# Designed miniproteins, single chains, continued (4): the designs that were tried, part 64

Each design is a single chain, and the fold is of that chain. pLDDT is the mean over its residues in the fold that is shown.

## One batch from the design tools (miniprotein)

Design m14355
Fold by ESMFold2-Fast:
Structure m14355 (fold): chain A 83 residues (1-83)
Amino acid sequence: MTPAELAALVREIQARVLAQVDDPEARAAIRAILDAQAAALAAGTGADESLYPALEAQVAALSPEALALLLEELEEARRRVAA
């Protein structure tokens, strides 16, 4: 999977998570975080090492449900890339 394909996958995760989150403040934060991660992945910087802890810390401040949903989608994405 190329950096551009990884960035596209993060955009797909963003769309799925945002479809399930109604709170505008949480939506804005999740969108900003995943936009930043997609940009970093497309640039080939910080993809594997910074994705997890940064997203976990940010989303934990918002909602346990949003955190669990993001972690589930990110784990599925990582498994697809590793296969």
Scores: mean pLDDT 67

Design m14356
Fold by ESMFold2-Fast:
Structure m14356 (fold): chain A 71 residues (1-71)
Amino acid sequence: SAEARELLEEALELARKAGDEVTVGAIEQALRYLEEGDVEKARDALEAALNLARGHPELAELLRRALEILK
């Protein structure tokens, strides 16, 4: 989904600005799976990114919205 990709690119920018390399890696993995059409693996990577983003409400909100779009 183009909408989910846009949200993930916004989340990636926030994670990079925060210097959170671990969350950056998780979001990049989710984007990669989404490009491959593997929605289940993309959702798994997004759930991991959400757990990492617990201390960053803005980032967590973008990741939740992306998960809601991905079935």
Scores: mean pLDDT 85

Design m14357
Fold by ESMFold2-Fast:
Structure m14357 (fold): chain A 68 residues (1-68)
Amino acid sequence: AAQEFVDALKKVMEYLKTLPPGTIVTEEELAEKLGVSRETVRQVLDLLARFGYVEKVEGEGYRIPVPA
């Protein structure tokens, strides 16, 4: 549901904020650590990548960009 997505988005953003720029996170790692389904995590990360908050790295996961 939309509320579950918003809650997952908040959890993902809060967790990513604790990591140094350049860190690569996987959908599996985030799903396990945050107790969110892999599908929901993927949707959150896809949204964040679309807006440049993370960078998708094919075959590895998603990178936290260095702030401009």
Scores: mean pLDDT 80

Design m14358
Fold by ESMFold2-Fast:
Structure m14358 (fold): chain A 99 residues (1-99)
Amino acid sequence: MSLQEAIVATLLAIGLSFASPEERKRLAEEVIKLVEKFIDQLDKADTIKENPEFGSSKPLSKEELLRIARLVLDTLEKYAPEEFQEKIKKAREKLDEKS
């Protein structure tokens, strides 16, 4: 996950608190996908040891990105429809495994 993807996921999660019930379902699905993609990328990052795509800017550290992902999952758990709670729990367990 890029810094931009982390920011987008966070903003979408915040959007859940203001969204209609129908829109919450769509937003929750998108945010969960972004978090799952991030967890998969963390698994690969440990093997490549470098991130040339981050360029000249000092990106958020792995630890800071993990913290953001947890905040996003906390927001999802609070506002997401019941049908997504199982996926949110599974994503959190995987994230805790990586921490």
Scores: mean pLDDT 68

Design m14359
Fold by ESMFold2-Fast:
Structure m14359 (fold): chain A 67 residues (1-67)
Amino acid sequence: MKMSEEELQREIDEALARMQVGVAKIALKNGEPKEKVIEWLREVLERARELGLEEAAKLAEEAIKSL
């Protein structure tokens, strides 16, 4: 069983977007300004929505709402 190139790229994009949400949370814990972290999360959310990455978009939106 082998994923198509398009399916593989989508999974990579999803994983990268989720990682970016995690990095933003770590940055906040390490003293990055809340406003800067929200800006990064908004960029991740916009990109995830553009690419149709539903799970990553949900995680980014929840992270923004928790801040």
Scores: mean pLDDT 80

Design m14360
Fold by ESMFold2-Fast:
Structure m14360 (fold): chain A 69 residues (1-69)
Amino acid sequence: LDVEALVKALLEAAKAGDLEAIDRHATGLVVAGAVEEAIRALEEALELAKDNPEVKAALERALESLRKL
């Protein structure tokens, strides 16, 4: 599984407000061992999703969970 493709898919999901896809792609990155890349992608997604409070909250929860790893 391509880490770069997962990062791009996560960012597209954030732009679309697709909470299920955000979770799926973030989990894919963690399973691939790309925790640092997942954290960076979630931080970038938060910047893109500033005006969507539901997406922002989901991204913040995912980021908090990954930072504890």
Scores: mean pLDDT 80

Design m14362
Fold by ESMFold2-Fast:
Structure m14362 (fold): chain A 55 residues (1-55)
Amino acid sequence: SSDEVIKGVVIHEIKKAYPHLSDEQAEEVAEELLKKYGTNITKENVEEVLKKLGL
């Protein structure tokens, strides 16, 4: 689905910005971002999700 494509792009961008994250961690961050913020993905929103997940 188009949602799966969007999720894949978000995961790729997260791994690019945060290369220390595992594939599983990057996917968890992407899922939380999309669930809470949809397409409004900012650096601040990513940092808040990382903090919430203890990453």
Scores: mean pLDDT 82

Design m14363
Fold by ESMFold2-Fast:
Structure m14363 (fold): chain A 61 residues (1-61)
Amino acid sequence: SVADELAALQARLTALVDELIRVNKEYEATGDPELKARRDALTAEIVEVVGRMRAAQDALA
């Protein structure tokens, strides 16, 4: 169902945000450019998940 998909997307968003926080802390400590690239990739995934959540919310309305 759309509600089940929304719940799964919310769980994924939480996991992505937690990982982004972890990567940011490590990047502040190390300055590793690979961590910057991972941060950028995580940010792009978060944008996609938020877009999917909006579409699912609109489908429920």
Scores: mean pLDDT 86

Design m14364
Fold by ESMFold2-Fast:
Structure m14364 (fold): chain A 88 residues (1-88)
Amino acid sequence: KGKEYYEKKDYDKAIEEYEKEIAEDPNNAEAWANLGKAYYEKEEYEEALEYVGKALELDPNNKLAWEVLGEIYEDLGNKEGAEALKKK
């Protein structure tokens, strides 16, 4: 499903599949985190931040969401903040 498309670097199809998972279960924090990660890979950082923020609202301990958030802040030039977030 979404992870398989992500592994093939077909991020547009990965996004479609993760959006379907969210439509089936809007409280699936992992699906929101995966959606954010796919947008991050497309360098669409504002969308990525929005979706990992949703994941963290649903599950503040979601490791993937914190990792993606850290990667976005690193890419945007906040390297110290990114390192702190990756440790959460």
Scores: mean pLDDT 78

Design m14365
Fold by ESMFold2-Fast:
Formats: sequence, structure tokens, C-alpha cells
Structure m14365 (fold): chain A 67 residues (1-67)
Amino acid sequence: ALAEALRELAELLKEEGEKLLKEGKELLEKGEKEGDRELLLKGIGLIIKGIGDIELAELLKKKAEEL
């Protein structure tokens, strides 16, 4: 069913988003300590992507519950 598929996709996106958020925070901290601008920017990018995936997962879960 479509509702089940959306719920499963939401769970996957949430897990991947949380992983990206953790990786991004680690890179951000390392970049700050090393003064590495490229590492800082990569960390910020992963954090933004992680937040986006988590937000999308929440929207998909709500849509699944409406079906």
C-alpha cells in the first residue's frame, strides 16, 4: 500500500538525515579546531542536508497517516 511505502521511506530518510547531521557536526568541530574552511563548509552542508531529510521524513509520515 502507498501509505506503508511512504512510512518506510520516511523512516529511512529520518535515519539518513540523523546520520548526516552527526557527520556534519563532527566535520564542523574538526574544521574549527584545524582552521580548515573547506571542512567547515562540508560540515555545514551535511547539517543542512540532514535537517532537510528529517523535515521531509516528517512530511511523508503525515501524508501516510492521511491515506
Scores: mean pLDDT 86

Design m14366
Fold by ESMFold2-Fast:
Structure m14366 (fold): chain A 101 residues (1-101)
Amino acid sequence: GPADGEVLRVAVTESPNRIEVTVAVRVKGSDATLVVRAIKTKNADGSVTIEVEAYLVEGWRARPLELPEVAEKMKSLDPNMTPEEFARAVAEAAQEEARRL
């Protein structure tokens, strides 16, 4: 089976002004999975909005988690990052959080 803190899945959906990244990571010492979804939107005024949602999934139950530190990390990234670079940053942040749970 997957190791603790292992990235199980990374899904990227790209639209002209929006990148959605969903990462699933195995939680250390548990059969639970941390799912982090980060959405980066380029607004009409050229500003960038970052939204982060997270869920702890145990069996068939998903419990929402607030990860303000992950949201702040994502907001501090270069707004001109490629979708691949953004996905990697989200995956790394999700792995760090999964190791703390």
Scores: mean pLDDT 81

Design m14367
Fold by ESMFold2-Fast:
Structure m14367 (fold): chain A 84 residues (1-84)
Amino acid sequence: MKHIALIIGDETDPAARQAAINLVRNATARGFDVTVFATRSADPALIAQLRAHGARVITVDSIADGLALARAMKPARINIFGGP
């Protein structure tokens, strides 16, 4: 199954934000399904960019909730941006 999950919290590091954008762009270009689990603290501008590159976005209450949902999907990879 070619699925990648990202969990996005309050990520303020510009390099990490750009890494998230590049990851989504490259994964979708290679035919992976990308799901982004965004907390309420996630920057709407970052989430809009991830969505523009083809990611499906699901709002979650916490990073832990996002991780639980992502794990249930059995993705090839899970990446977390913006710690608790």
Scores: mean pLDDT 83

Design m14368
Fold by ESMFold2-Fast:
Structure m14368 (fold): chain A 60 residues (1-60)
Amino acid sequence: MLSEEEIKERKELIRKSVQDKLEQGFDKEKIIKVAKESLENDESLTEEEKKELLEVIEEV
């Protein structure tokens, strides 16, 4: 389980990672889909943590 500070850092890293891949010319829909599926299948994260991180991915 991640701390609140770790969750905030993960959200920022996810946003930066997605933006970097978009700037490199990767397909946005594919980046978002893969990132969402990875988070949804990550059993080390709680349901609340997954929800918060998924919302960040979708806002990019």
Scores: mean pLDDT 76

Design m14369
Fold by ESMFold2-Fast:
Structure m14369 (fold): chain A 56 residues (1-56)
Amino acid sequence: DLAAQRAELLATAATDPERAGELLSELIRRAAASGDEALLEAVGAIAVEVGLAIEA
């Protein structure tokens, strides 16, 4: 349900960018720890989207 996590992160970025950054950092850490390169790549794409949403 990575799509659900993406939607939640984008919604959070609009209302609370600090919390969005914290949640994103935790998601990246867990993806990296999992050893799943496809998951890490997908989370990396989400990180770019969330970062752009926070900066917009």
Scores: mean pLDDT 80

Design m14370
Fold by ESMFold2-Fast:
Structure m14370 (fold): chain A 73 residues (1-73)
Amino acid sequence: ASQEQIDAAAERLLEVPAEELRRQAAEIERLAAAGEVPADAAELARRIAEAALAGDKEAVARLLAEAHARTLA
């Protein structure tokens, strides 16, 4: 993914209602507890949700870039 695609994804996450972001963060935590998602991936996803809830677009974009890099590795 390009920086433009990452920025667009960050914009979309900031448009998600706070209740939906919290629900998704809770679901990711549940999936990690069930062993369906690696703990490191769940931690990164929680950090993305927290940054989006704070309205920090730069942090969201940075964390999404990190998630993309981990997928390529």
Scores: mean pLDDT 76

Design m14371
Fold by ESMFold2-Fast:
Structure m14371 (fold): chain A 70 residues (1-70)
Amino acid sequence: GVEEALELLQKAGVLAVINEDTETLELIQKAIELLKQGKIEEAKELVRKALSLTTDPQLKELLEKALEAL
């Protein structure tokens, strides 16, 4: 559900900070804001975009799990 996706995206955001991946971090933060507003489909679009930009396999796994939870 949305709560599970938010937790996974927060973990993904922490990893994006560690990786200094500013572009992926901005998409994750915006997706979190959209989910809090109930804009599920718009949030999914940003998560898919973040997934396409990252090369980190751990970050990819967290983003994929977040999409599955939505």
Scores: mean pLDDT 89

Design m14372
Fold by ESMFold2-Fast:
Structure m14372 (fold): chain A 76 residues (1-76)
Amino acid sequence: HMELREEVLKHIEEALKAVKNGDRKKAISHLLRAIELARQLPGTDEIIKLLMEALHAVVRGDFEKAIEYLKKALEL
């Protein structure tokens, strides 16, 4: 039995690892799952915004910017 917030955090951490490893496909997969799960929780507007910004950065190949957004999401 895992809390939904812990699942969101795990997917953000896995997305960050994937970005650092240059694995765009895995990064996108984990980001989409984190966003999907976060939308089911109250008080996650800022986290969702940061994850969407990280997703856009990954899609355009801006991995440095994606890392910054993911780190900010983990600090919330």
Scores: mean pLDDT 86

Design m14373
Fold by ESMFold2-Fast:
Structure m14373 (fold): chain A 99 residues (1-99)
Amino acid sequence: ETKEYLESLLKIAKRFLEEVDKPLTPLERDILAGLLYLLSGIEKIAAERSTDPEVAEFEKEVAELFSRAGQALDAGNVDEAKRILEELIKKLEEKIQSL
């Protein structure tokens, strides 16, 4: 994985955390959940195309966290979505520091 790619994901995850911390209508939550599901799908495809097992495993973990955050928002559980996004941010920061 390139550092630039991980930094872009980190920036996206931080922006989602900022948005879910605001008062949201049900429609706004549905839109944000939909975007998180799309990111999960993109990361899952990246994992399936990776020939490096360690890279594939990390991309699968990122995909799962995006999916879980989307599910939490879809259920109206904003606090859970925030916790999952914070976990994702920590995971991305740790990976960047290990490069």
Scores: mean pLDDT 85

Design m14374
Fold by ESMFold2-Fast:
Structure m14374 (fold): chain A 93 residues (1-93)
Amino acid sequence: SAIDEFIELLREAGHEEDALEIEIELGVFMITAGLGRLLGQDEAVKKGEEILEKAAREGIELVEEGRYEEGKEVVLKGIEEGKKVILEGLKAA
């Protein structure tokens, strides 16, 4: 996935702590997505995953340009926005 590729690129560049922070936030996202699917919010989960995928692809482009801090910020924002979409779906149910 694009997010796994982004995390690998950070690690290969020596940004181990940034990679770990993103993995922790991704873990919370994955738990939220799992709960969303369990509670029948498949469309909200799909939208959240699409937001994360777009953010991860943008993050990869930024990292390839040496813009590691900006890439991290874009991906963290994407994780948070994707998570919010799933949580809003859960609240509407």
Scores: mean pLDDT 88

Design m14375
Fold by ESMFold2-Fast:
Structure m14375 (fold): chain A 99 residues (1-99)
Amino acid sequence: DKKKKAKELVEKGKTYMGQGDYEKAIEYYEKAISLYPSAEGYFNLGEAYYEMGDYEKAVEYYKKAISLEPSSEGYLNLSRAYDKLGKKEEAEELRKKGL
């Protein structure tokens, strides 16, 4: 089952995130998304890019996660990424959606 295999790859990515190996985490999350796109996979990929300081990529993947499954956490993390990019008005609007 591609969905089950993708979940296993997401769990491996989370292990690398916990180790601070964001490049390896991204590799496993990308493999997971390629096999079976999911809100969790896109959200975790956004988190990994955020931790690496690639806020443009973080925004891209948080938006993909929210498009599949809107969540308070998704909106709040997207808001934080916009804050890092200096997009204060967009960040404030997203923060209101997350609350």
Scores: mean pLDDT 89

Design m14376
Fold by ESMFold2-Fast:
Parts: structure tokens; C-alpha cells; sequence
Structure m14376 (fold): chain A 106 residues (1-106)
């Protein structure tokens, strides 16, 4: 069940990252690029999880956390990016939950 919970957390994080990307593209190119990279790593984590590679999924999820955290930090410095920052912080927490669940499942 840990694996299924991790898949659910990754799916929700990916949804939030996609929403954050749409908003970030209107605000700041560097934030948008960090969000695109976070989304790619989160998608890669889900792909590894679907193949049963929990270790690779955990590594990708951890990279997604770092990228989402950096994007959220930069977004908080820009008033126009307040909504983007909130979405990124929510995504980061879900990515951290997914990583914790994957580590527990290993």
C-alpha cells in the first residue's frame, strides 16, 4: 500500500506542477524552467514506480523535491508569482511525502 500511496502523491504533485508551470510561464522564464525540470523528474519517478524500480523512483522524486523547492523560493521573491509559489509549495510537500513512502517501501 505504500507504493500505491506514493503513486497517488506523485500524481497529485504532477497535477500541481503542471498548473504551476502554466502560471510560471506568464511570470518568469527561470521559474518556468525549474518547474519544467521538476515536472520531468516527477514524471520519471512515476515511470520508474510503474516499472517496479523503487530506488530509481526515490532518486527522481528527491530531485523533483529539490527543483520544486528552488522554484518556490524564487517565486516567493516575485509578488506576481504568489499563486505559483503556493502551488509549488503544495507540490513540494507531496513530492516529499512520495519520497518518504518510497524510502519506507524499500
Amino acid sequence: DLVERAREALGEAIRLLREALEKAEEVDKEIAELVRRALAEAALARAHLDRGDLAAALEAARRAVELAEEAARKAREIPEAAETAELLERARKLLEEAARLLEEAL
Scores: mean pLDDT 91

Design m14377
Fold by ESMFold2-Fast:
Structure m14377 (fold): chain A 63 residues (1-63)
Amino acid sequence: MYRVRVTRTRDELDFSLLPAEGLVGSEVVDEDTLVLTFADRATAEEAVRNLRAAGFEAELVPP
């Protein structure tokens, strides 16, 4: 499992920006921070790229 931390989500995060097939979980840490869990690394890395392209701060968090 791979986790992606997304911060600065004050503008609504549209989950359509994320690869749907690999997303297995999500956790709201606070109003500005989400942690998304993906089944495989390639999907998690693509989510990070998509989120950064959309203006969010996103990073892959290793286990």
Scores: mean pLDDT 71

Design m14378
Fold by ESMFold2-Fast:
Parts: sequence; structure tokens; C-alpha cells
Structure m14378 (fold): chain A 62 residues (1-62)
Amino acid sequence: MSGEEALLELNKLVKEGKYEEARKLLEENAEKVAAFLSESTGASPETALEAVRAEIERAEAE
């Protein structure tokens, strides 16, 4: 899938409380998600991935 498609699916999984599935999807699509977010936000790929992982952890803690 594309980075955009992976992000949409990841956000859906997080919204549904499927945090482990969201993490697996991110790991399988990390390069594509990082590239898409880097292009969209201007952040480095590493910073973009770190932000997404932090969002999943924050959502899980809530």
C-alpha cells in the first residue's frame, strides 16, 4: 500500500483501539509512511516515524 493508505489504515486502527495492529502496520510500512509524512510536514523521516509511534503510545495510555 502507499504511505497515505497506510496512514489512513493506521489512524483507523488507533481509533478502534487496535494499537498492536497499528504498530505492526507502521513497522511493515515505515519507509512509505515516513516518506509521505516528510513530504507533507517537512519533518525528517525519522522525526515523522517517532511522532507516529508517540501518537499510538499516547492513544493506548488514554
Scores: mean pLDDT 81

Design m14379
Fold by ESMFold2-Fast:
Structure m14379 (fold): chain A 72 residues (1-72)
Amino acid sequence: MELELVEKRKEQVKEMAPRLKEVPKEVLEELIEQAEEVERYAETIEDPELKEKLIELARYAKEEAEKALAAQ
């Protein structure tokens, strides 16, 4: 169930990524903070597959938000 939720979130982030440049700076900063929290949470996960997917999701979301923020 958790693994399935991470996959759904990853797909949502990919779909949203092209629109991030139009998102307000304040919201982008919140997304970066949330991604950092997810990455920190992932470090506490014992399941290596879930941990890897959460880290990938968090890093991808953070990178896309940072790129959008830098473009403003």
Scores: mean pLDDT 76

Design m14380
Fold by ESMFold2-Fast:
Structure m14380 (fold): chain A 61 residues (1-61)
Amino acid sequence: SEMKKRLEELRKRLEEAKSREELLEIETEIGVLKLEMAVTKDYSYFEELEELEEEVRRKLE
């Protein structure tokens, strides 16, 4: 699944992120994926995406 691969890539980027700028880039990509899920009506990975978004928000605050 393309969505699963993109989530795995984002998780790796989050693990390796060392700056606020990198975290903001990840947050932007998460927003794009949420929009894609809404347009395609495919929510198979929505819970995993929400967990990733929470982790990014925690690191940004």
Scores: mean pLDDT 83

Design m14381
Fold by ESMFold2-Fast:
Structure m14381 (fold): chain A 89 residues (1-89)
Amino acid sequence: MEEAIKIVEEAAERIARLAEESKDLEEQITRSMALLALSVAKLSLKKGMSIEEAVELLELVARSAEKAGDPETARILREAAEKLREIAE
């Protein structure tokens, strides 16, 4: 569980840095929404959410970011989801 939380925290740190480098308000909004979703995932994991449910949430948010035209945010979220799947064995 601690390792899963760490993966989510590291993804949040990466997206927070991207948010500071955002070129427009649309990128800032998309990245802020991703950060909110990661905060929800972290809190839910602490309360007993399964790693699989966290993966599904991150993949859902990654698809939303990609559709919003932010492939970098989507990539970070998908990388975090892949790392979570690896530790869920």
Scores: mean pLDDT 83

Design m14382
Fold by ESMFold2-Fast:
Structure m14382 (fold): chain A 75 residues (1-75)
Amino acid sequence: SPVEAELAAAEAWLDAHNVSEKTKKAMRLILEARRVLGIPLRDLSFEELKELAKKHNNPEAIKYIEEAQKIVDES
C-alpha cells in the first residue's frame, strides 16, 4: 500500500541519516497515527494531529500521538 511504502521509505531515510532508535520509534508512532487517520504525510504539530484524532473519534491514533510526544519530551 502507499502508506506501507511511505513508512518503509521513512525508516530507510532515518537509517541513512544515522538517527537514534528513540527518534525512529517516535517517527514510527507518528506515521502509524497518520496511517490510522488516513492523513497523507505533511508537517503537522502534535497538537494538530491530536485534535484531528479527536474529531475522528479515534483513540488508537491519540494513543500513538501521545506515545510519540512522550518520547520527544524525554529526549
Scores: mean pLDDT 70

Design m14383
Fold by ESMFold2-Fast:
Structure m14383 (fold): chain A 84 residues (1-84)
Amino acid sequence: MLHLMAGQGYLAAGDYDKAIQEYKKAIEEDPNDARAWRNLGEAYFHQGDYDSAIHYYQKSLELNPNDQRSRRNLEEAQRKLEES
């Protein structure tokens, strides 16, 4: 929980490298927390790493198939990758 909250703080501040580090720690502690996977995808998306963003959003949806936010974020990342 602590690492998820810290990652969210760094993401909001635009410190994507630190957000990624914290979200990876959150996943190490609880690999079934779909929010940590989604937030990791968001951090990679903000860095322009759409391949990594897609991968982590898909992982989030494997854990929580009804997460509309992860689904929308996945579709957006797929569109960005197609444009790149």
Scores: mean pLDDT 85

Design m14384
Fold by ESMFold2-Fast:
Structure m14384 (fold): chain A 70 residues (1-70)
Amino acid sequence: MKMALILLESLMDQIEAKKEAVRKNPSEENKQEFLHLLDNARKTARGNLPKEVAEEFEKWLEEKKKEVES
């Protein structure tokens, strides 16, 4: 349980950091790297977290994607 929470926090921190990088330098390359990070985080969550937690995390990732694309 603690290991799963540490993984979730690490993924969330990486995504927020990359979102901030896109905000500071909004280039197509940075946006593509952010989208790649979201896809990798989704796959990591699905493979390593309980289904219900992975589904809630995927919803959070979709909100983060909308924040960058808007």
Scores: mean pLDDT 79

Design m14385
Fold by ESMFold2-Fast:
Structure m14385 (fold): chain A 56 residues (1-56)
Amino acid sequence: STPERDRINTAATKAATEVFNELGLDETDPEKVLQAVEQATKAAREAMEETRKKIE
C-alpha cells in the first residue's frame, strides 16, 4: 500500500470507531445499533474524502 492509502484507511477507521464509542459497547437496541452503523459509514466516507483531498 502507498502511505497515502494507509492515511485514508486510518482516518476512516478512527472516524467509525468514534461513532461506536459514543453509542456504548453494551447497547443492545438493534435500531440504535443500525443507526450507529449508518453514522459510522457516513463518518468513514467523509474522513476518506477529506484525507484524500489533503494529499492530492
Scores: mean pLDDT 74

Design m14386
Fold by ESMFold2-Fast:
Structure m14386 (fold): chain A 81 residues (1-81)
Amino acid sequence: RKAEEIIQEQAEKVRQAYTGPEADAAADAVIEVGRKVVNEGISLEEARELARRLTAGLSPEARATALAGVNQAWSEIQKAK
């Protein structure tokens, strides 16, 4: 499951980049969005909008970290085919 490996790797990078109390919530947003990219083929724009909605209750720093993770996951999923 190469796509799931990419998703989990990017979620882990989000947890490492943001060590605050919202780290798990930010990582969970990356996982949820990444799975929709793989399973539903949503666009990068749709992925970003979903990530913004899922992280709306988080701090600006946690939101920025989650969005960076989503952008990277989307790029790596596309390169993996």
Scores: mean pLDDT 81

Design m14387
Fold by ESMFold2-Fast:
Structure m14387 (fold): chain A 57 residues (1-57)
Amino acid sequence: SVEELLKKAEEARRESEESRRLAEEKKDDPALSAGYYIRSVGYEVEAELYEEKAKKL
């Protein structure tokens, strides 16, 4: 359902925000910070894919 896909998109956006927070928290460790930032971008893309799929229903 559209509602279910949008809920999954919201969950992915929350994970993205948390990963960005962790990237900032670990800014003194460049490798860890970069890893969390990449994870954040991945969740953002996942959210966009769920939103796009919802629009096609």
Scores: mean pLDDT 85

Design m14388
Fold by ESMFold2-Fast:
Structure m14388 (fold): chain A 65 residues (1-65)
Amino acid sequence: SKEREEKVIKEIAEKLKLPVEEVRELAELGREGLAAEAAGDEAAVAELAKKILELGKKLGLPGLG
């Protein structure tokens, strides 16, 4: 449910002390990554992983990848 997803995003943002917008972006990238894996699109998975890593660097989170 979208309502539950929004609540989880806000809780994660509070726990990690990150902006809600950036946590929402990570959630969207993760969702796209799961869809790409289900479709067997390895190139899309690699590109999404790169975007997650770059966002993680911007947030100062080591080990996102």
Scores: mean pLDDT 74

Design m14389
Fold by ESMFold2-Fast:
Structure m14389 (fold): chain A 62 residues (1-62)
Amino acid sequence: EEADKLIEETKKRLLELGVPESVANAIAKALKDVIDKHGLEYAKQVAEEILRAVEGLVAEAK
């Protein structure tokens, strides 16, 4: 439940940042694999780092 919420929220934020749906889906799948292997707390940190990196890339692409 909480894991599914993290994945959906991360995907939604990526789409709102203008990331293509195919890329957002790939990141969401990778994040699920991180949850399964390293747990939810580690996956939250990874999700935050991914979102921060994407925000930086979007800002530079202007």
Scores: mean pLDDT 80

Design m14390
Fold by ESMFold2-Fast:
Structure m14390 (fold): chain A 55 residues (1-55)
Amino acid sequence: SLEDIIESAVKLALEMRAAGVPDERILAWIRQLLERDGLSPEEKALALAAVREAL
């Protein structure tokens, strides 16, 4: 589900941040993963917003 995708993306982003990855690289990576999943532009925007809020 979209909620599961968002939760996974946020968890991955926080793990990458803990590993010292810069926020810009984390967001670029997450955006790329969301594009592979075939999400709509609106769903991608929601997921990216959630990641930004968590960072």
Scores: mean pLDDT 82

Design m14391
Fold by ESMFold2-Fast:
Structure m14391 (fold): chain A 57 residues (1-57)
Amino acid sequence: MERIERVEKEVERFLESEDPKIRENAEIARKMLEEARRQGKAEVAEQVLESLRSIAR
């Protein structure tokens, strides 16, 4: 849970981005993160965050 919570906080920061494209992708990431949390797959949550960070660059 701790690892997923950390990822959730990072994704929340991207939701407040000034760039609409980043915010849109952050919303998609948040939905994928919720699914990863239900399945208990912290690795999937971390992969989602990594993808979002790549887009935000």
Scores: mean pLDDT 78

Design m14392
Fold by ESMFold2-Fast:
Structure m14392 (fold): chain A 70 residues (1-70)
Amino acid sequence: SNEEKAKELLEKGEEALRAGDLETALKHYEEAVKLAPKESKIHKGAAAGMALVYAALGDEEKAAEYRKLA
């Protein structure tokens, strides 16, 4: 299902973020946000992850945008 795929992508994003691979983390979180049902825990988790990645990249505007979705 899309929910199961989104959960796997969220987990891969979290692993990449812990490894410091911001580009891979962003890619997986973006895919998770697209597949996860809006307002679901997975969607909110992926949005929170994207906010952390954008903050780490210095993109405070995008970080703030994704924090609103978490």
Scores: mean pLDDT 86

